# Designed miniproteins, single chains, continued (2): the designs that were tried, part 44

Each design is a single chain, and the fold is of that chain. pLDDT is the mean over its residues in the fold that is shown.

## One batch from the design tools (miniprotein)

Design m5509
Fold by ESMFold2-Fast:
Structure m5509 (fold): chain A 85 residues (1-85)
Amino acid sequence: MAGEEAIELAKEAIRLGKEAIDAVDKGDYKKAESLIKQAEEKLKEAEKLIEEAKKNGDIEGALEAEIEVGMARIVVGIAKMLLEK
C-alpha cells in the first residue's frame, strides 16, 4: 500500500543519511555526496506516495510516512551541513 511503501522509503532515506554522516566522519566525501543524493531521491518518491495514500483515504499511513520523512530530512540536512564543512 502507498502509505507502507512511503514509510519504507523514508526509513531507507534515514539509513542513507546516517551512512552519509559516517562517510563524512571517515573522510569519504564522494561516498557521502552519493548517499545524500540517493536519500533525496528516496524522499521525493516517498512524498509522491504520501499524496497517493491521502488520495486513497489512507490518512494513518500518510501521517506516519510524513513523520518518517520529517526525520529523514533532519538526518540528511545534518549530512549536507557536515559535507559543506
Scores: mean pLDDT 85

Design m5510
Fold by ESMFold2-Fast:
Structure m5510 (fold): chain A 61 residues (1-61)
Amino acid sequence: SMEEVLAEIRRLVREGRLDEAERVFRAAPAPDTELWDTLILGYAVHGRLDRARELAAERRA
């Protein structure tokens, strides 16, 4: 479910496993706003500001 996907992404982000968090995100069939926000903020919090900006641009396209 989307709730289980969100919980897994939150766990991976908390652990600093950003590449794995993005893989889980990309495997989701229709990521909602909360999934996008969680991944973007996750990259930003871990200092990956360039990647956070790229994801925010992708979301708007």
Scores: mean pLDDT 86

Design m5511
Fold by ESMFold2-Fast:
Structure m5511 (fold): chain A 92 residues (1-92)
Amino acid sequence: MNITVRVPEHPEVAQVGKLVEAAANTIKRINPAVNVTIERVPVDTYEQAAEVLRQAAEDVRKAGETAGVPKSFIDALVARLEAAAEELRKKA
């Protein structure tokens, strides 16, 4: 099963991109049948970057639930992605 997670190409979210990569590796280690592909999306505005991160949070939840990742891990990761999206929206 292949799930694509999109991450915005923005300097202020470089650490979030690394977090998503670490999560993708964790999901693959727990269930190798679930493959998470990370796609970097160029964004021109903070609003676009925030929307991409909100979608990434949804896709990460779906991938984690499908792979059988513990709910506590999924919830913590999704909360971090949503927090990053809110930070970007404050700048839009």
Scores: mean pLDDT 78

Design m5512
Fold by ESMFold2-Fast:
Structure m5512 (fold): chain A 65 residues (1-65)
Amino acid sequence: SLEDDIEQGVLAIAAAVTLVAHRKGYGSEKEKQAAERMLDAIASGDLDKARQAYEELRKILKEEK
């Protein structure tokens, strides 16, 4: 659906930004791994796994202040 497609796009942007930041020397290895899992899930069409990886990334960002 359009809503699912928009959500996947937003999650892909969040993951891409996280990976670019890590490549520039910002963020943790855990953040990079969570972002990679998001992109892998999106590429496989598994929106539920993409959401789970995004929630993991959100939790890491809150805990690793």
Scores: mean pLDDT 83

Design m5513
Fold by ESMFold2-Fast:
Structure m5513 (fold): chain A 61 residues (1-61)
Amino acid sequence: SNDEWLADFEKRVREALANRDVDGLARLIVEATERRPDFSPEQQARLDRITADALRQWLAQ
């Protein structure tokens, strides 16, 4: 399901940030962008929060 994908996405983003894996993070963002149109408005809002939080965390390093 999309909810399961989002939970996995958040975990994978967190792992990429911890490992400073720029290529992995970029790939995850591309996958998210491709999948976003299939999400509900609530799921899109969740995705947008995950990506915004990731960007803030990356810039704070």
Scores: mean pLDDT 85

Design m5514
Fold by ESMFold2-Fast:
Structure m5514 (fold): chain A 70 residues (1-70)
Amino acid sequence: SAFEEELRRFFEEQRPEVLARREEALASEAGDTPLARLFRPALAEGEEALREALEEAVRLMVEKKAEAEA
C-alpha cells in the first residue's frame, strides 16, 4: 500500500538521525503516546530493537488507517 510505503520510507529516512541522537531521545519526556512507549524502550536496547519497533509502528498505523477507512 502507498500509505505503508510512505510511512516506512519516512521512518527509514529518520532512523539514522534518531540513532545518532539516541541519548537525547532517551532523556526526552515527549509525551505518553503509544508510539513513544514503543520507541523509548527500543532506543535503550539498541539499533536492532529500534528497527523492530519501527516495523511494529508501521503495522499499527496501517491497521488504524484501514479501520478508519472501513
Scores: mean pLDDT 64

Design m5515
Fold by ESMFold2-Fast:
Structure m5515 (fold): chain A 51 residues (1-51)
Amino acid sequence: NHPQILKQYNLAVQYAQAGRYDLAANQSRNLNWAFPGSQTVHDLETELRAL
């Protein structure tokens, strides 16, 4: 689980860096649905909201 979360976290950050915030938000939402309660996913949401 953690290795896949990290890969998808990095993908969401890459989307945000490319200005694709819709894709980054969608990726974050999918991670929350698949891995509820993950601290890594919560950190990603916080980071994306700060953008």
Scores: mean pLDDT 74

Design m5516
Fold by ESMFold2-Fast:
Structure m5516 (fold): chain A 113 residues (1-113)
Amino acid sequence: SATADSLVRMLDEAIERVRELAEKVKDTPAASGLQEVADRLRRLADYVREHPEAAQRVSGTLARAVVEIMELIDQALEAIETGSKEEADKVVQTAVDRIKGLLDEAESALRAA
């Protein structure tokens, strides 16, 4: 469906941005958390492709979660560029923790649909 195709495109973009962030923090404790996030986003995209009707039913929840994930990644990337290392490390770790919560909600909503 057009909705599922749009959600998959958004998820693929989010995966690319997570990988960009992961490369910039590869020598930090956040790297493993970002790899988990990338893997979960990939599985979510696969589930959307396999269950387009379920994705359509919860499309608003999924789209909102992906947008918030992208905003958190962008904030973390900005903190790396503009902040101190200590501030950047805190922002990145907070982003990873919040993204995992958003993924828990998105995965739960999609599987219940």
Scores: mean pLDDT 88

Design m5517
Fold by ESMFold2-Fast:
Structure m5517 (fold): chain A 70 residues (1-70)
Amino acid sequence: GTLTQLALKSKNPALHEPIAQALIQNPQQAVTILQQLATTYQPVWNPVFQMIAEQSPDEEVKSLAQKLLV
């Protein structure tokens, strides 16, 4: 979906915060997107994953983001 495309385009630091906030606000979609990103993981996404891990109120989303950082 749109959130997946935005997450994949997060190479620009100015886009990291908006993408992280979109995933934080949509926990169900965030789970699916983080699982997809785990398959195609790239270090450039670490700032996005860190923001999600720190700010997400959803335990599953937070856990997935933390796992991708480690």
Scores: mean pLDDT 71

Design m5518
Fold by ESMFold2-Fast:
Structure m5518 (fold): chain A 93 residues (1-93)
Amino acid sequence: SLDEEIAQLELRMKQELYETGLYLGLAVHYARRGDRKKAEEYVEKAKESFKRYQDIYKKLMELSDEERQKRLQEEYKTFKKFYEGALKLIEEL
């Protein structure tokens, strides 16, 4: 059903959001320790996970009513801002 497809996409989107956050956190951890190689490895993993998050977000938006679209847009905007800020922090470390 459409409801089941939406539920599966929301769960996958949440998983990619958590993995992106985890990889960004690990990148910061290694950057602060001067381990640039490990920091860059985790930045790349974060970028891959964030790309999957964006792809799921776009698909979920197409399947969603106006109320869910509004919620998803606010969540996406908040997380994208966090993601971009984290990448800038890692670059400056």
Scores: mean pLDDT 90

Design m5519
Fold by ESMFold2-Fast:
Structure m5519 (fold): chain A 80 residues (1-80)
Amino acid sequence: SEKLKKAGEFIVKEAEKKGELTKEELGEVFEEAVKKYKLSDEEADALSKGLLAVMNETGKDSLTAEEVKKGVELGLEYSK
């Protein structure tokens, strides 16, 4: 999905600007991306699952831009 890809790129760019995103900041940026790119519930769910998978793997309260990118890539795979 082109919309899902653009939403993911938006989230990664926000993480790059700050160096990292806390769980709270990631949730806010995620909701902004969902609204901005008009993601379907299915697309939003796939992206959320990807980001949560990386968050669970790292066990940290924040994600770096690289970790956010990994979560976005997983979300894109889940949407196939």
Scores: mean pLDDT 83

Design m5520
Fold by ESMFold2-Fast:
Order: C-alpha cells, then sequence, then structure tokens
Structure m5520 (fold): chain A 71 residues (1-71)
C-alpha cells in the first residue's frame, strides 16, 4: 500500500477556512467511485483527512492530510 502524508500549518485566523475546505474535499472524495474510504478526525487544533483510493493500476493508495493551527 502506498501512503502519502501532508501536513499544513495555518495561522489561527485561517484555521476555520482551511478546515472547511478540507471537509468539502472529503465530501467530494466520497462521491468518487475510486475512493474506498474517506474519513475526518477533528480536534480543537487540527483536522485530519484520511482517504484510501485505487490508483490507475488498481493499487490501494492512502493519503493523510492534516491542517493544524500554528498557535
Amino acid sequence: MEEVERVFEVAPERFAEAAAQLRADVAAAQKDPRVLSAELAETEDSVTATITALDEEGKEVKATVTVRKAK
């Protein structure tokens, strides 16, 4: 299984905007037939999206995207 991790540190005033965008991205991913699972984990200081999907070769790839406050 291939795994990709990305962490974005955002200013506290931009955290709500970035978190809302990540939630929208996860909702869009859930509509893609190649996506096996799309999950969100939220804390007061971070939002983490974990998406498992099939690539063009039919291999499972896992992407983890975290947005956190720089505060």
Scores: mean pLDDT 78

Design m5521
Fold by ESMFold2-Fast:
Structure m5521 (fold): chain A 60 residues (1-60)
Amino acid sequence: MMERTVSAVVRMSDGTTAIGTATVPASTPLSEAIEEAVRNAERKAGVPVEEVLGVSETDH
């Protein structure tokens, strides 16, 4: 099965900007892939995401 990588540019609650990424099966809804990318940004930064600024997608 093909996978896709979603990258979300996010603003963190501390005022910093970050990029979260998620690689998911291509059958995964885009909304769920974005949610996973946001969760990955939060885990990496240790602070919650305040706002999603932009999203890009790459298919494998």
Scores: mean pLDDT 79

Design m5522
Fold by ESMFold2-Fast:
Structure m5522 (fold): chain A 109 residues (1-109)
Amino acid sequence: AEELLKKAKEYAEQGKVDEALSYLREAINKGYVPSKELLELLIKRAEQAGNLDKLAEAYLFLGMVYLGEGDYETALRYFQKALELAVKAGNKKLASQAAFGIYLAREKM
């Protein structure tokens, strides 16, 4: 199961952002927490590719990590960034997930 995060990192290092995010989603769904370093690499790769959907999803996951650590102010900032990018990309599912993250972060503050 930790193999999913290892595969996500390997694909991210290769610049294969779609494959990296696919393994990352599966790992998160199984309860694994990605490293901030992996998410920062994915943000860099998605930004270089100009892909707003992938960039938004990477920021969403970074917000979730900070939320889990109890850093609600930092989580809120990343969820807000994810929402802005998801709206620009026209990705309603990702925008809804980011909006829910904002709600959770604010409720815990």
Scores: mean pLDDT 86

Design m5523
Fold by ESMFold2-Fast:
Structure m5523 (fold): chain A 94 residues (1-94)
Amino acid sequence: SLLAQFQATADALIATIDAAQAAGLISAKSAARLKSLVELARTLAIDLGDPETAAAVLDEAIDLIRTDPDVSEAARAALLPLLERARAIIRELA
């Protein structure tokens, strides 16, 4: 299901953020903010049935990854494809 795919992608995003932080590729502050946005998008899409607002939250997460200087190029390369996949799944749910 699309919900199961979104849950799996969100889990992979959290794991990838944690791995990037452990490797020093993203700051603790940026990692915490990004994880909060992913969890908010999950809550909006799955628990509240609001995929449109969830998509907007994922767009904010993508903007953060692209503009935050504390996010390395390696972290961007790992995280952007997962965030864009999560956004595509959520757009299908909307």
Scores: mean pLDDT 87

Design m5524
Fold by ESMFold2-Fast:
Structure m5524 (fold): chain A 76 residues (1-76)
Amino acid sequence: KEEKIEELIKKLKELFDSLPDTTEAANRAVAEALRGIGLALSEYFGDVPSTKLEDLSEIEKLAYELTKLRIELNPF
């Protein structure tokens, strides 16, 4: 489980490293990551709607999965 968290962090870093070195690209990536985190938290607290993972960007998916795994490791 922790190994999977490390893998997801590595993939997220690789995606960030592949972005253009611009403020716009960085802001967009951060917004996508925050959306993924927010989605996982909304599902956990039960104030859904759930979304289809196929509709998410790669950064949103990684942030979503990472957040869900962290919740499972130490639930509220």
Scores: mean pLDDT 71

Design m5525
Fold by ESMFold2-Fast:
Structure m5525 (fold): chain A 85 residues (1-85)
Amino acid sequence: MEEELERALERVEEALNSLTKDGDSELIEVELLGRRLLVHVSLVDGVIRVHIVDLDSGESLSVEARTREEALEKTREALRAFAER
């Protein structure tokens, strides 16, 4: 689990690092324990939003943060929740 979770988070971190100005967004697909997850990251008015969708179940989670570090930490918690299901 941790190895797959860390690999997914590395991809999310890369996407978060691509957000340099308001209006920037990235959509990535990550795999976690056989699940296909779409992760949409965006930066609007200094707020980072991460929206995660499980392509098989249709379940989704959204997190908001003001820093990339907080966004990554909240995303880690969200991905663990998907892995636990």
Scores: mean pLDDT 81

Design m5526
Fold by ESMFold2-Fast:
Structure m5526 (fold): chain A 94 residues (1-94)
Amino acid sequence: MRSELEKKLEELKNELKKLAERYNGEGDFVSSDAMGLAIAAGLYFLEKRLPEGVELYKKAMRHAKPEDQKLIEEMVEIAAKLAGISKEEIEKYL
């Protein structure tokens, strides 16, 4: 159930990403890649796979434009809070 739910969630997030790109017209490839990595990081936090989630989060931030970094931080923080992971636990892997 969990693994199947996670695959379904990832597929949904990918569809939402495509929709966002269509809505914005031409899309932003740099923001698109960073957003995909942030979504993956959030998914790993929901699984409590902290080292992998933090590594993906770092990659997302590296690929993000400065204006997009705050949105990525908020997305990942929401996923971490939903997973019951504290900011201090995340910082241990940074």
Scores: mean pLDDT 66

Design m5527
Fold by ESMFold2-Fast:
Structure m5527 (fold): chain A 87 residues (1-87)
Amino acid sequence: SAFDEALALLEEAIARETDPRVRAQLRALKAMAEEMHAAGTPEAVVIHAVRQLLLDYLAENPDLPAETRALLEELIARLEELYRRAL
């Protein structure tokens, strides 16, 4: 499902990220996504919520290393593709 692919993308980002704070944020987003899905939230709504929170995190943290920023921007783009498929 698009949801399972979104969780796999979050896990890949967690594995690639070296900053423990960013990893903790990604884990928190994964936990939120799993909770929303378990509550019966539609896959598209869950993916959109995760993507929006990642965009907000980038806006709130302008001092992130370029490699971390690139990783999160890649994740956001891939989540956008999944969101469009889940509609």
Scores: mean pLDDT 89

Design m5528
Fold by ESMFold2-Fast:
Structure m5528 (fold): chain A 94 residues (1-94)
Amino acid sequence: MSLEEFVEELERLLEELKKAKTQEEAEKILRRMAELVDEFIRELERRGAPQSLIDFFRDFRDGILKMIEEKAPKEKVIENVEGFVNFLRSIVES
């Protein structure tokens, strides 16, 4: 998986998250996001990416898992994920 492919899939899940009507639907989408990040971390490790980059994605994954555990409000979750996606887009599309 390329960084561009990762960002595109994460954006797709973010749009699903925005459309989720229940806490259960939102949690399911967040777990899929965490799984996608874990898959991308494995790709970064396979390619010998710098530890700082791997840790950056791990911190984001851990943040998603914490939001699930704490049952964070949907609006706060969307804000955090959207911020991460926008940051990655600024890097990829620069």
Scores: mean pLDDT 83

Design m5529
Fold by ESMFold2-Fast:
Structure m5529 (fold): chain A 69 residues (1-69)
Amino acid sequence: IEEIAKKIVEAYRAGAKAPEADLAAELAALGPSSIQALSQEIYKLSENEEEAKALSWRLAQFLETGEWV
């Protein structure tokens, strides 16, 4: 969970359109039930509330639709 959250934060900061294939596979394996745990780790890794909120929303969007917005 922590490693995956770190990869999500890094991808977002790099301006990635979508998570790389390996990260996408890890997220798919965890499934939507992991959203709460991943969001908590993202909040710990984020430098401010704006980043944490944006990433948590994009994570939920991606896990539901497959689109990294």
Scores: mean pLDDT 69

Design m5530
Fold by ESMFold2-Fast:
Structure m5530 (fold): chain A 71 residues (1-71)
Amino acid sequence: SHMEEERRRELQRLMDELATVLSKYREAKAKGDESAVEKLRNEIDTLLKRIEELDPLAAEQAREVVKQVES
């Protein structure tokens, strides 16, 4: 259905955005930019919440990726 296709496109967009934010987060951590790290962490949390609203299973997978980057 159009609704399922819209949902999949939005999920893909959020996943791509999360990958970009995680890349920036890794760079900020490597540089010791504490202000950027805090800002990007908040962006990661916001994206994870939006992903969970669309697809809880995708959100679980995304949280595992985030944990690998943070830990």
Scores: mean pLDDT 86

Design m5531
Fold by ESMFold2-Fast:
Structure m5531 (fold): chain A 70 residues (1-70)
Amino acid sequence: SMEEELLEINKLAREGVAEGQKLREEGRFDEAREIYQAVNDLLIAAYTNAPKEEIEKLKKRVEELLARAR
């Protein structure tokens, strides 16, 4: 459902921001900037009613950046 999708997006955004903060504390500024940008793009798309396929690609981007950072 739309409500479940928004909950998942908000959870992923919080994870992304937290990881970005850790990356900054580690001096990994380019990676931190990349994940912050991906989170911002995802939130803008989700809250401006972008197409589902676009939102799904942006979700996947944040997930890939999180996996790479870990």
Scores: mean pLDDT 86

Design m5532
Fold by ESMFold2-Fast:
Structure m5532 (fold): chain A 86 residues (1-86)
Amino acid sequence: MEKEKIERIIKLLKELDTASPEQRPQIVAELDKLLSEMPLPVQRSVLEGFARFSPLPPSEVIDIINEFKNIPEEVKQAAIDAANFL
């Protein structure tokens, strides 16, 4: 179950890197739901990984992170800090 969720999260992150602005909210909503069901260390690792390794500009990465609704603010802030360091 957890492994299947992680694989789905990885697929959605790849889709997010190539998504148009119009497609992004739907992908973020699905990621938000899946990530909110994961343990906090996994949520943090996934969002910080996205922030550090995404080919998107840092400003766009920060905008995407801010679209998450069900992720704790401390996890989102850690990812934003990682994006701002770039």
Scores: mean pLDDT 80

Design m5533
Fold by ESMFold2-Fast:
Structure m5533 (fold): chain A 79 residues (1-79)
Amino acid sequence: SVEELIKEANQLIFEGLILIATHPDIPLELRLKIQEEMNEVAEEVEKVKANPDSQEHIDRLKEEIKRAKELLEEAYKAA
C-alpha cells in the first residue's frame, strides 16, 4: 500500500541520516551521496502524499527507495 511505502521510505531516511551522523569513518563522498539520496526520497514522499493516486510518483518513490537501500548496503560494507 501507499501508506506502507511511505513508512518504509521514512524509516530509510531516518536510518541513513543516523548512519552518516554516527559513522565518520564512512568515506565523505559516500556520506554526501547518502544525504543527497535521503533528500530525494523525502521529496518523492511529499509528491506521493500530495497525489497518492499517481502511479508515476509511486513508481519514482519505489526507485528512490531501491537506490537508498543500495547506498546503505554500500555504506555498511565501507564502515
Scores: mean pLDDT 87

Design m5534
Fold by ESMFold2-Fast:
Structure m5534 (fold): chain A 95 residues (1-95)
Amino acid sequence: NLEEIRKIALFFLDETWRSLLARAEDTPALEELQALLERDKAIIADLSLSVEEILERLTNPLAIESVKKAILLVNGKITGSESPEFLEAIKKILK
């Protein structure tokens, strides 16, 4: 399900980039990171794009990995070993 992949990928990207932005102390670097985050989120959230088109347009390895992890999770390849807290977070995203 492409919509589920988008939601989970955006969750992984938000967590990763939020952590990175919180550690940025230089204002120009912070502005650059915010621009990259907004671009990556816009690409993933674009309802006109397929998974293949999203992966082709993403250049940031963290965003690419977020989409790949979402694909594996939605396809049931990451199951059974996840914490209850992680499963509850995913359940809320898929609403």
Scores: mean pLDDT 67

Design m5535
Fold by ESMFold2-Fast:
Structure m5535 (fold): chain A 97 residues (1-97)
Amino acid sequence: MEELKEQALEDLDTAIEFVKKAREKSPYKEELDRVIELLKRAKDLIEQGKYEEAISVLREAEQRLRDLYKKEKHPEIGDALIAVGAAITRLEKILKE
């Protein structure tokens, strides 16, 4: 369980870095800033052991990233989506134990 938690936090750090890279090149800076805020919120929830609430926040971030990727096929947004999906999968495994 601890290792899955640590890996989920690492996945979210990776996602935040990709979103920051996309932000530098994207006209959708405000929306990408909102995604970063959601990812940071999810990290705080994970650290508190609030995994179901963290998954809910990550699902919102994932949907926003998917909508952005449809508008602009930026590879960093695609990479962030993969990292967010990995974090959700790890948190779901913790809950199913």
Scores: mean pLDDT 87

Design m5536
Fold by ESMFold2-Fast:
Structure m5536 (fold): chain A 91 residues (1-91)
Amino acid sequence: SLEEAVELITELSLSENLDVSVAASLALMRLGVERTIASRSADPKKALAEGLRELARLLRKIRETLDLSEEEREKLERAAEAFEEAAKELE
């Protein structure tokens, strides 16, 4: 669910690993931007679904690029999966 994704990313934003904390905080900010764009779209559900899929892709790129603990890596993948599930539910 979208709530699960937000919870996981919020936990990552509190990480002692500064790179993870910054990346997660930027992902939360981008979610806010995607929600705003979707609300102004002719098809808000489709626009939000596309934005959530882009966020899932971003989280997986963060997971591939940063030096992460196994717990942080698992949380990023779970958040990405939760965004993809939320996007699918909107369509």
Scores: mean pLDDT 85

Design m5537
Fold by ESMFold2-Fast:
Structure m5537 (fold): chain A 61 residues (1-61)
Amino acid sequence: MSIEELVREAIERLRDQLDWSLPVEEVAGVVAEEVYLSDPAALVDRAQEILETARRLLEEL
């Protein structure tokens, strides 16, 4: 699964739990942490890419 797919799935899982009143950067951090925690061994070296992808996808919503 691509990082973008992992981020999209994390957003869907967290959709009703995310505080959409927060800045996108903070929401992106929560999404990135969810992605990382779901598969930390595979994603440890990609934390910044995950965060940047989360911010971009959240801005598109």
Scores: mean pLDDT 73

Design m5538
Fold by ESMFold2-Fast:
Structure m5538 (fold): chain A 59 residues (1-59)
Amino acid sequence: TEVPSRATLERLSRLSPAELYRILRESTDPATVAAALALLRTGGDVDAAYRLLTTHGPE
């Protein structure tokens, strides 16, 4: 379970949903994949995505 930095979430939040789905399919970096998934689940809300990754128990 790798938690992405807030900076990674901020950067990825600028991408379209199609680009986030591409990251989920093609990226080999667990933190980047986790960030993209969290942003897709929260509709691009960085604060909610970061909370989802850091406050819901360890994966």
Scores: mean pLDDT 75

Design m5539
Fold by ESMFold2-Fast:
Structure m5539 (fold): chain A 91 residues (1-91)
Amino acid sequence: MKKVKEPKTPEEAAAVAFAAMVLAQRYGHKEIMNLAGQAYALALEAGIPLTGSKEAIELVEQVREAMENGDYETVLEAVKKALEILEKALK
C-alpha cells in the first residue's frame, strides 16, 4: 500500500484523526499532531464514537504503516480529508 485510503464516513474520519494524533505525539511530529488533534476535537464535539469496524481498523493500520515509514505527507493528506468530513458532520 502506497497511501492511506480516504475515510468515507465520520466514524472512519474520527478513527484516522485519533490514530494520527496519538502516533504523531509518539514520534514528535507537531504538524500532524496539531492537525489530527483539531480533527478529533471536532469528532468529540459531534459525538462521533471511535469504531472498531473492519474499514476503520484498516485505515488505522495504514496510518500506522505510513507514520513508521516516515511518509508524513500521506498521513497529512489523510488527516486533511478527515478534517473536511468532520467539519461537514458538525453542519
Scores: mean pLDDT 81

Design m5540
Fold by ESMFold2-Fast:
Structure m5540 (fold): chain A 94 residues (1-94)
Amino acid sequence: MSEIEKLEQEAKEILEEMIKILEEADKELGRRARELVEKYLEGKISVEEFEDEMLRIILELDAQGKSEEAERVMELLSKFGKLRKKIEELKKKE
């Protein structure tokens, strides 16, 4: 597996973990997150739009009093953003 392929696989695993946490915390927010992930993976929305919309979902979860789950998803979103920056940096090299 190439370095880019490995990082993209790690990014997908993070997205799956985020969806799992959200679905367990709130079925509707989890459904919205799943739709956002699918649109992002299909190239229908930018990474910036995906991150902005995911942040809104996290803020809605926190507003419901589910702060621990919101913090966990926020941490995963931050890790995802760092991986995406590294992937784009590597892609520009080729």
Scores: mean pLDDT 83

Design m5541
Fold by ESMFold2-Fast:
Structure m5541 (fold): chain A 84 residues (1-84)
Amino acid sequence: VSDQISRQARIANDGSRRVRNSTSKDQIVQALRDTARQMNPVASQILLQTADQISSSTDPLDQLKDYAVDGIGQAVRVTISQLL
């Protein structure tokens, strides 16, 4: 239903904003895990996997933020596909 998609999109947008405003890897990981808890099971799994990969990465902060935002985008695309 349209309202379920809107709710999930709002959660994802909030998560993306929190990731972009993060100043450490730990904050990015926490933002992804918090967002995952509020999303549907498939999107949640994508976000938790993304958080685990970021947690073990030594890449620069900017690169980790881009990777996290891409993961959120993937979670949104999967959510839309399943609720269509």
Scores: mean pLDDT 83

Design m5542
Fold by ESMFold2-Fast:
Structure m5542 (fold): chain A 85 residues (1-85)
Amino acid sequence: MTTDQLQAVIDEIRAQAAAQGMTEDQALAALRDYLTTVLKSTPLQIAAAEEAYRNNTSFASAYTALKLREIGEEIDRRLEEEKEK
């Protein structure tokens, strides 16, 4: 549930995927299953972990980005209408 715990899981899955020759999709499926079954993570946390894995970013960064994306569905509309200027 902490960012450190989720980051550790992402790092472990990535290392295992590399060692086993797993594809990104297979690694993401394993990550999602682990988060759902073991950590009982929320859909938002699972999505953040998948983003972190895909983009090779930290979980903290991905989680922040996805928290902002919840607000950012409104923000994306606004940013299309308005540029930060």
Scores: mean pLDDT 74

Design m5543
Fold by ESMFold2-Fast:
Structure m5543 (fold): chain A 85 residues (1-85)
Amino acid sequence: SHMDERQARLIELAREAQRVLKELERALETNAPDSELEAIIKRAERIKAELEAFLPTLDDTLQVTAESIIARLDRAIAEAKEKIA
């Protein structure tokens, strides 16, 4: 079904989000250069934008999952931007 395809896409986006979050955490822990943090932030912002664009096509249950991931990305992006600024 179309919703099963959307669920599969959400799972893939969730995996991408988890990978970029771990990469951002590692970069922060290792005191990576600002240029590396900026590159990771841009990728996190892109994944967040894809999730936000995808959100209105999802059912209520999948929307809750997507919103949770978006909130997690928002928090991590904000924390990383504070370190660069």
Scores: mean pLDDT 87

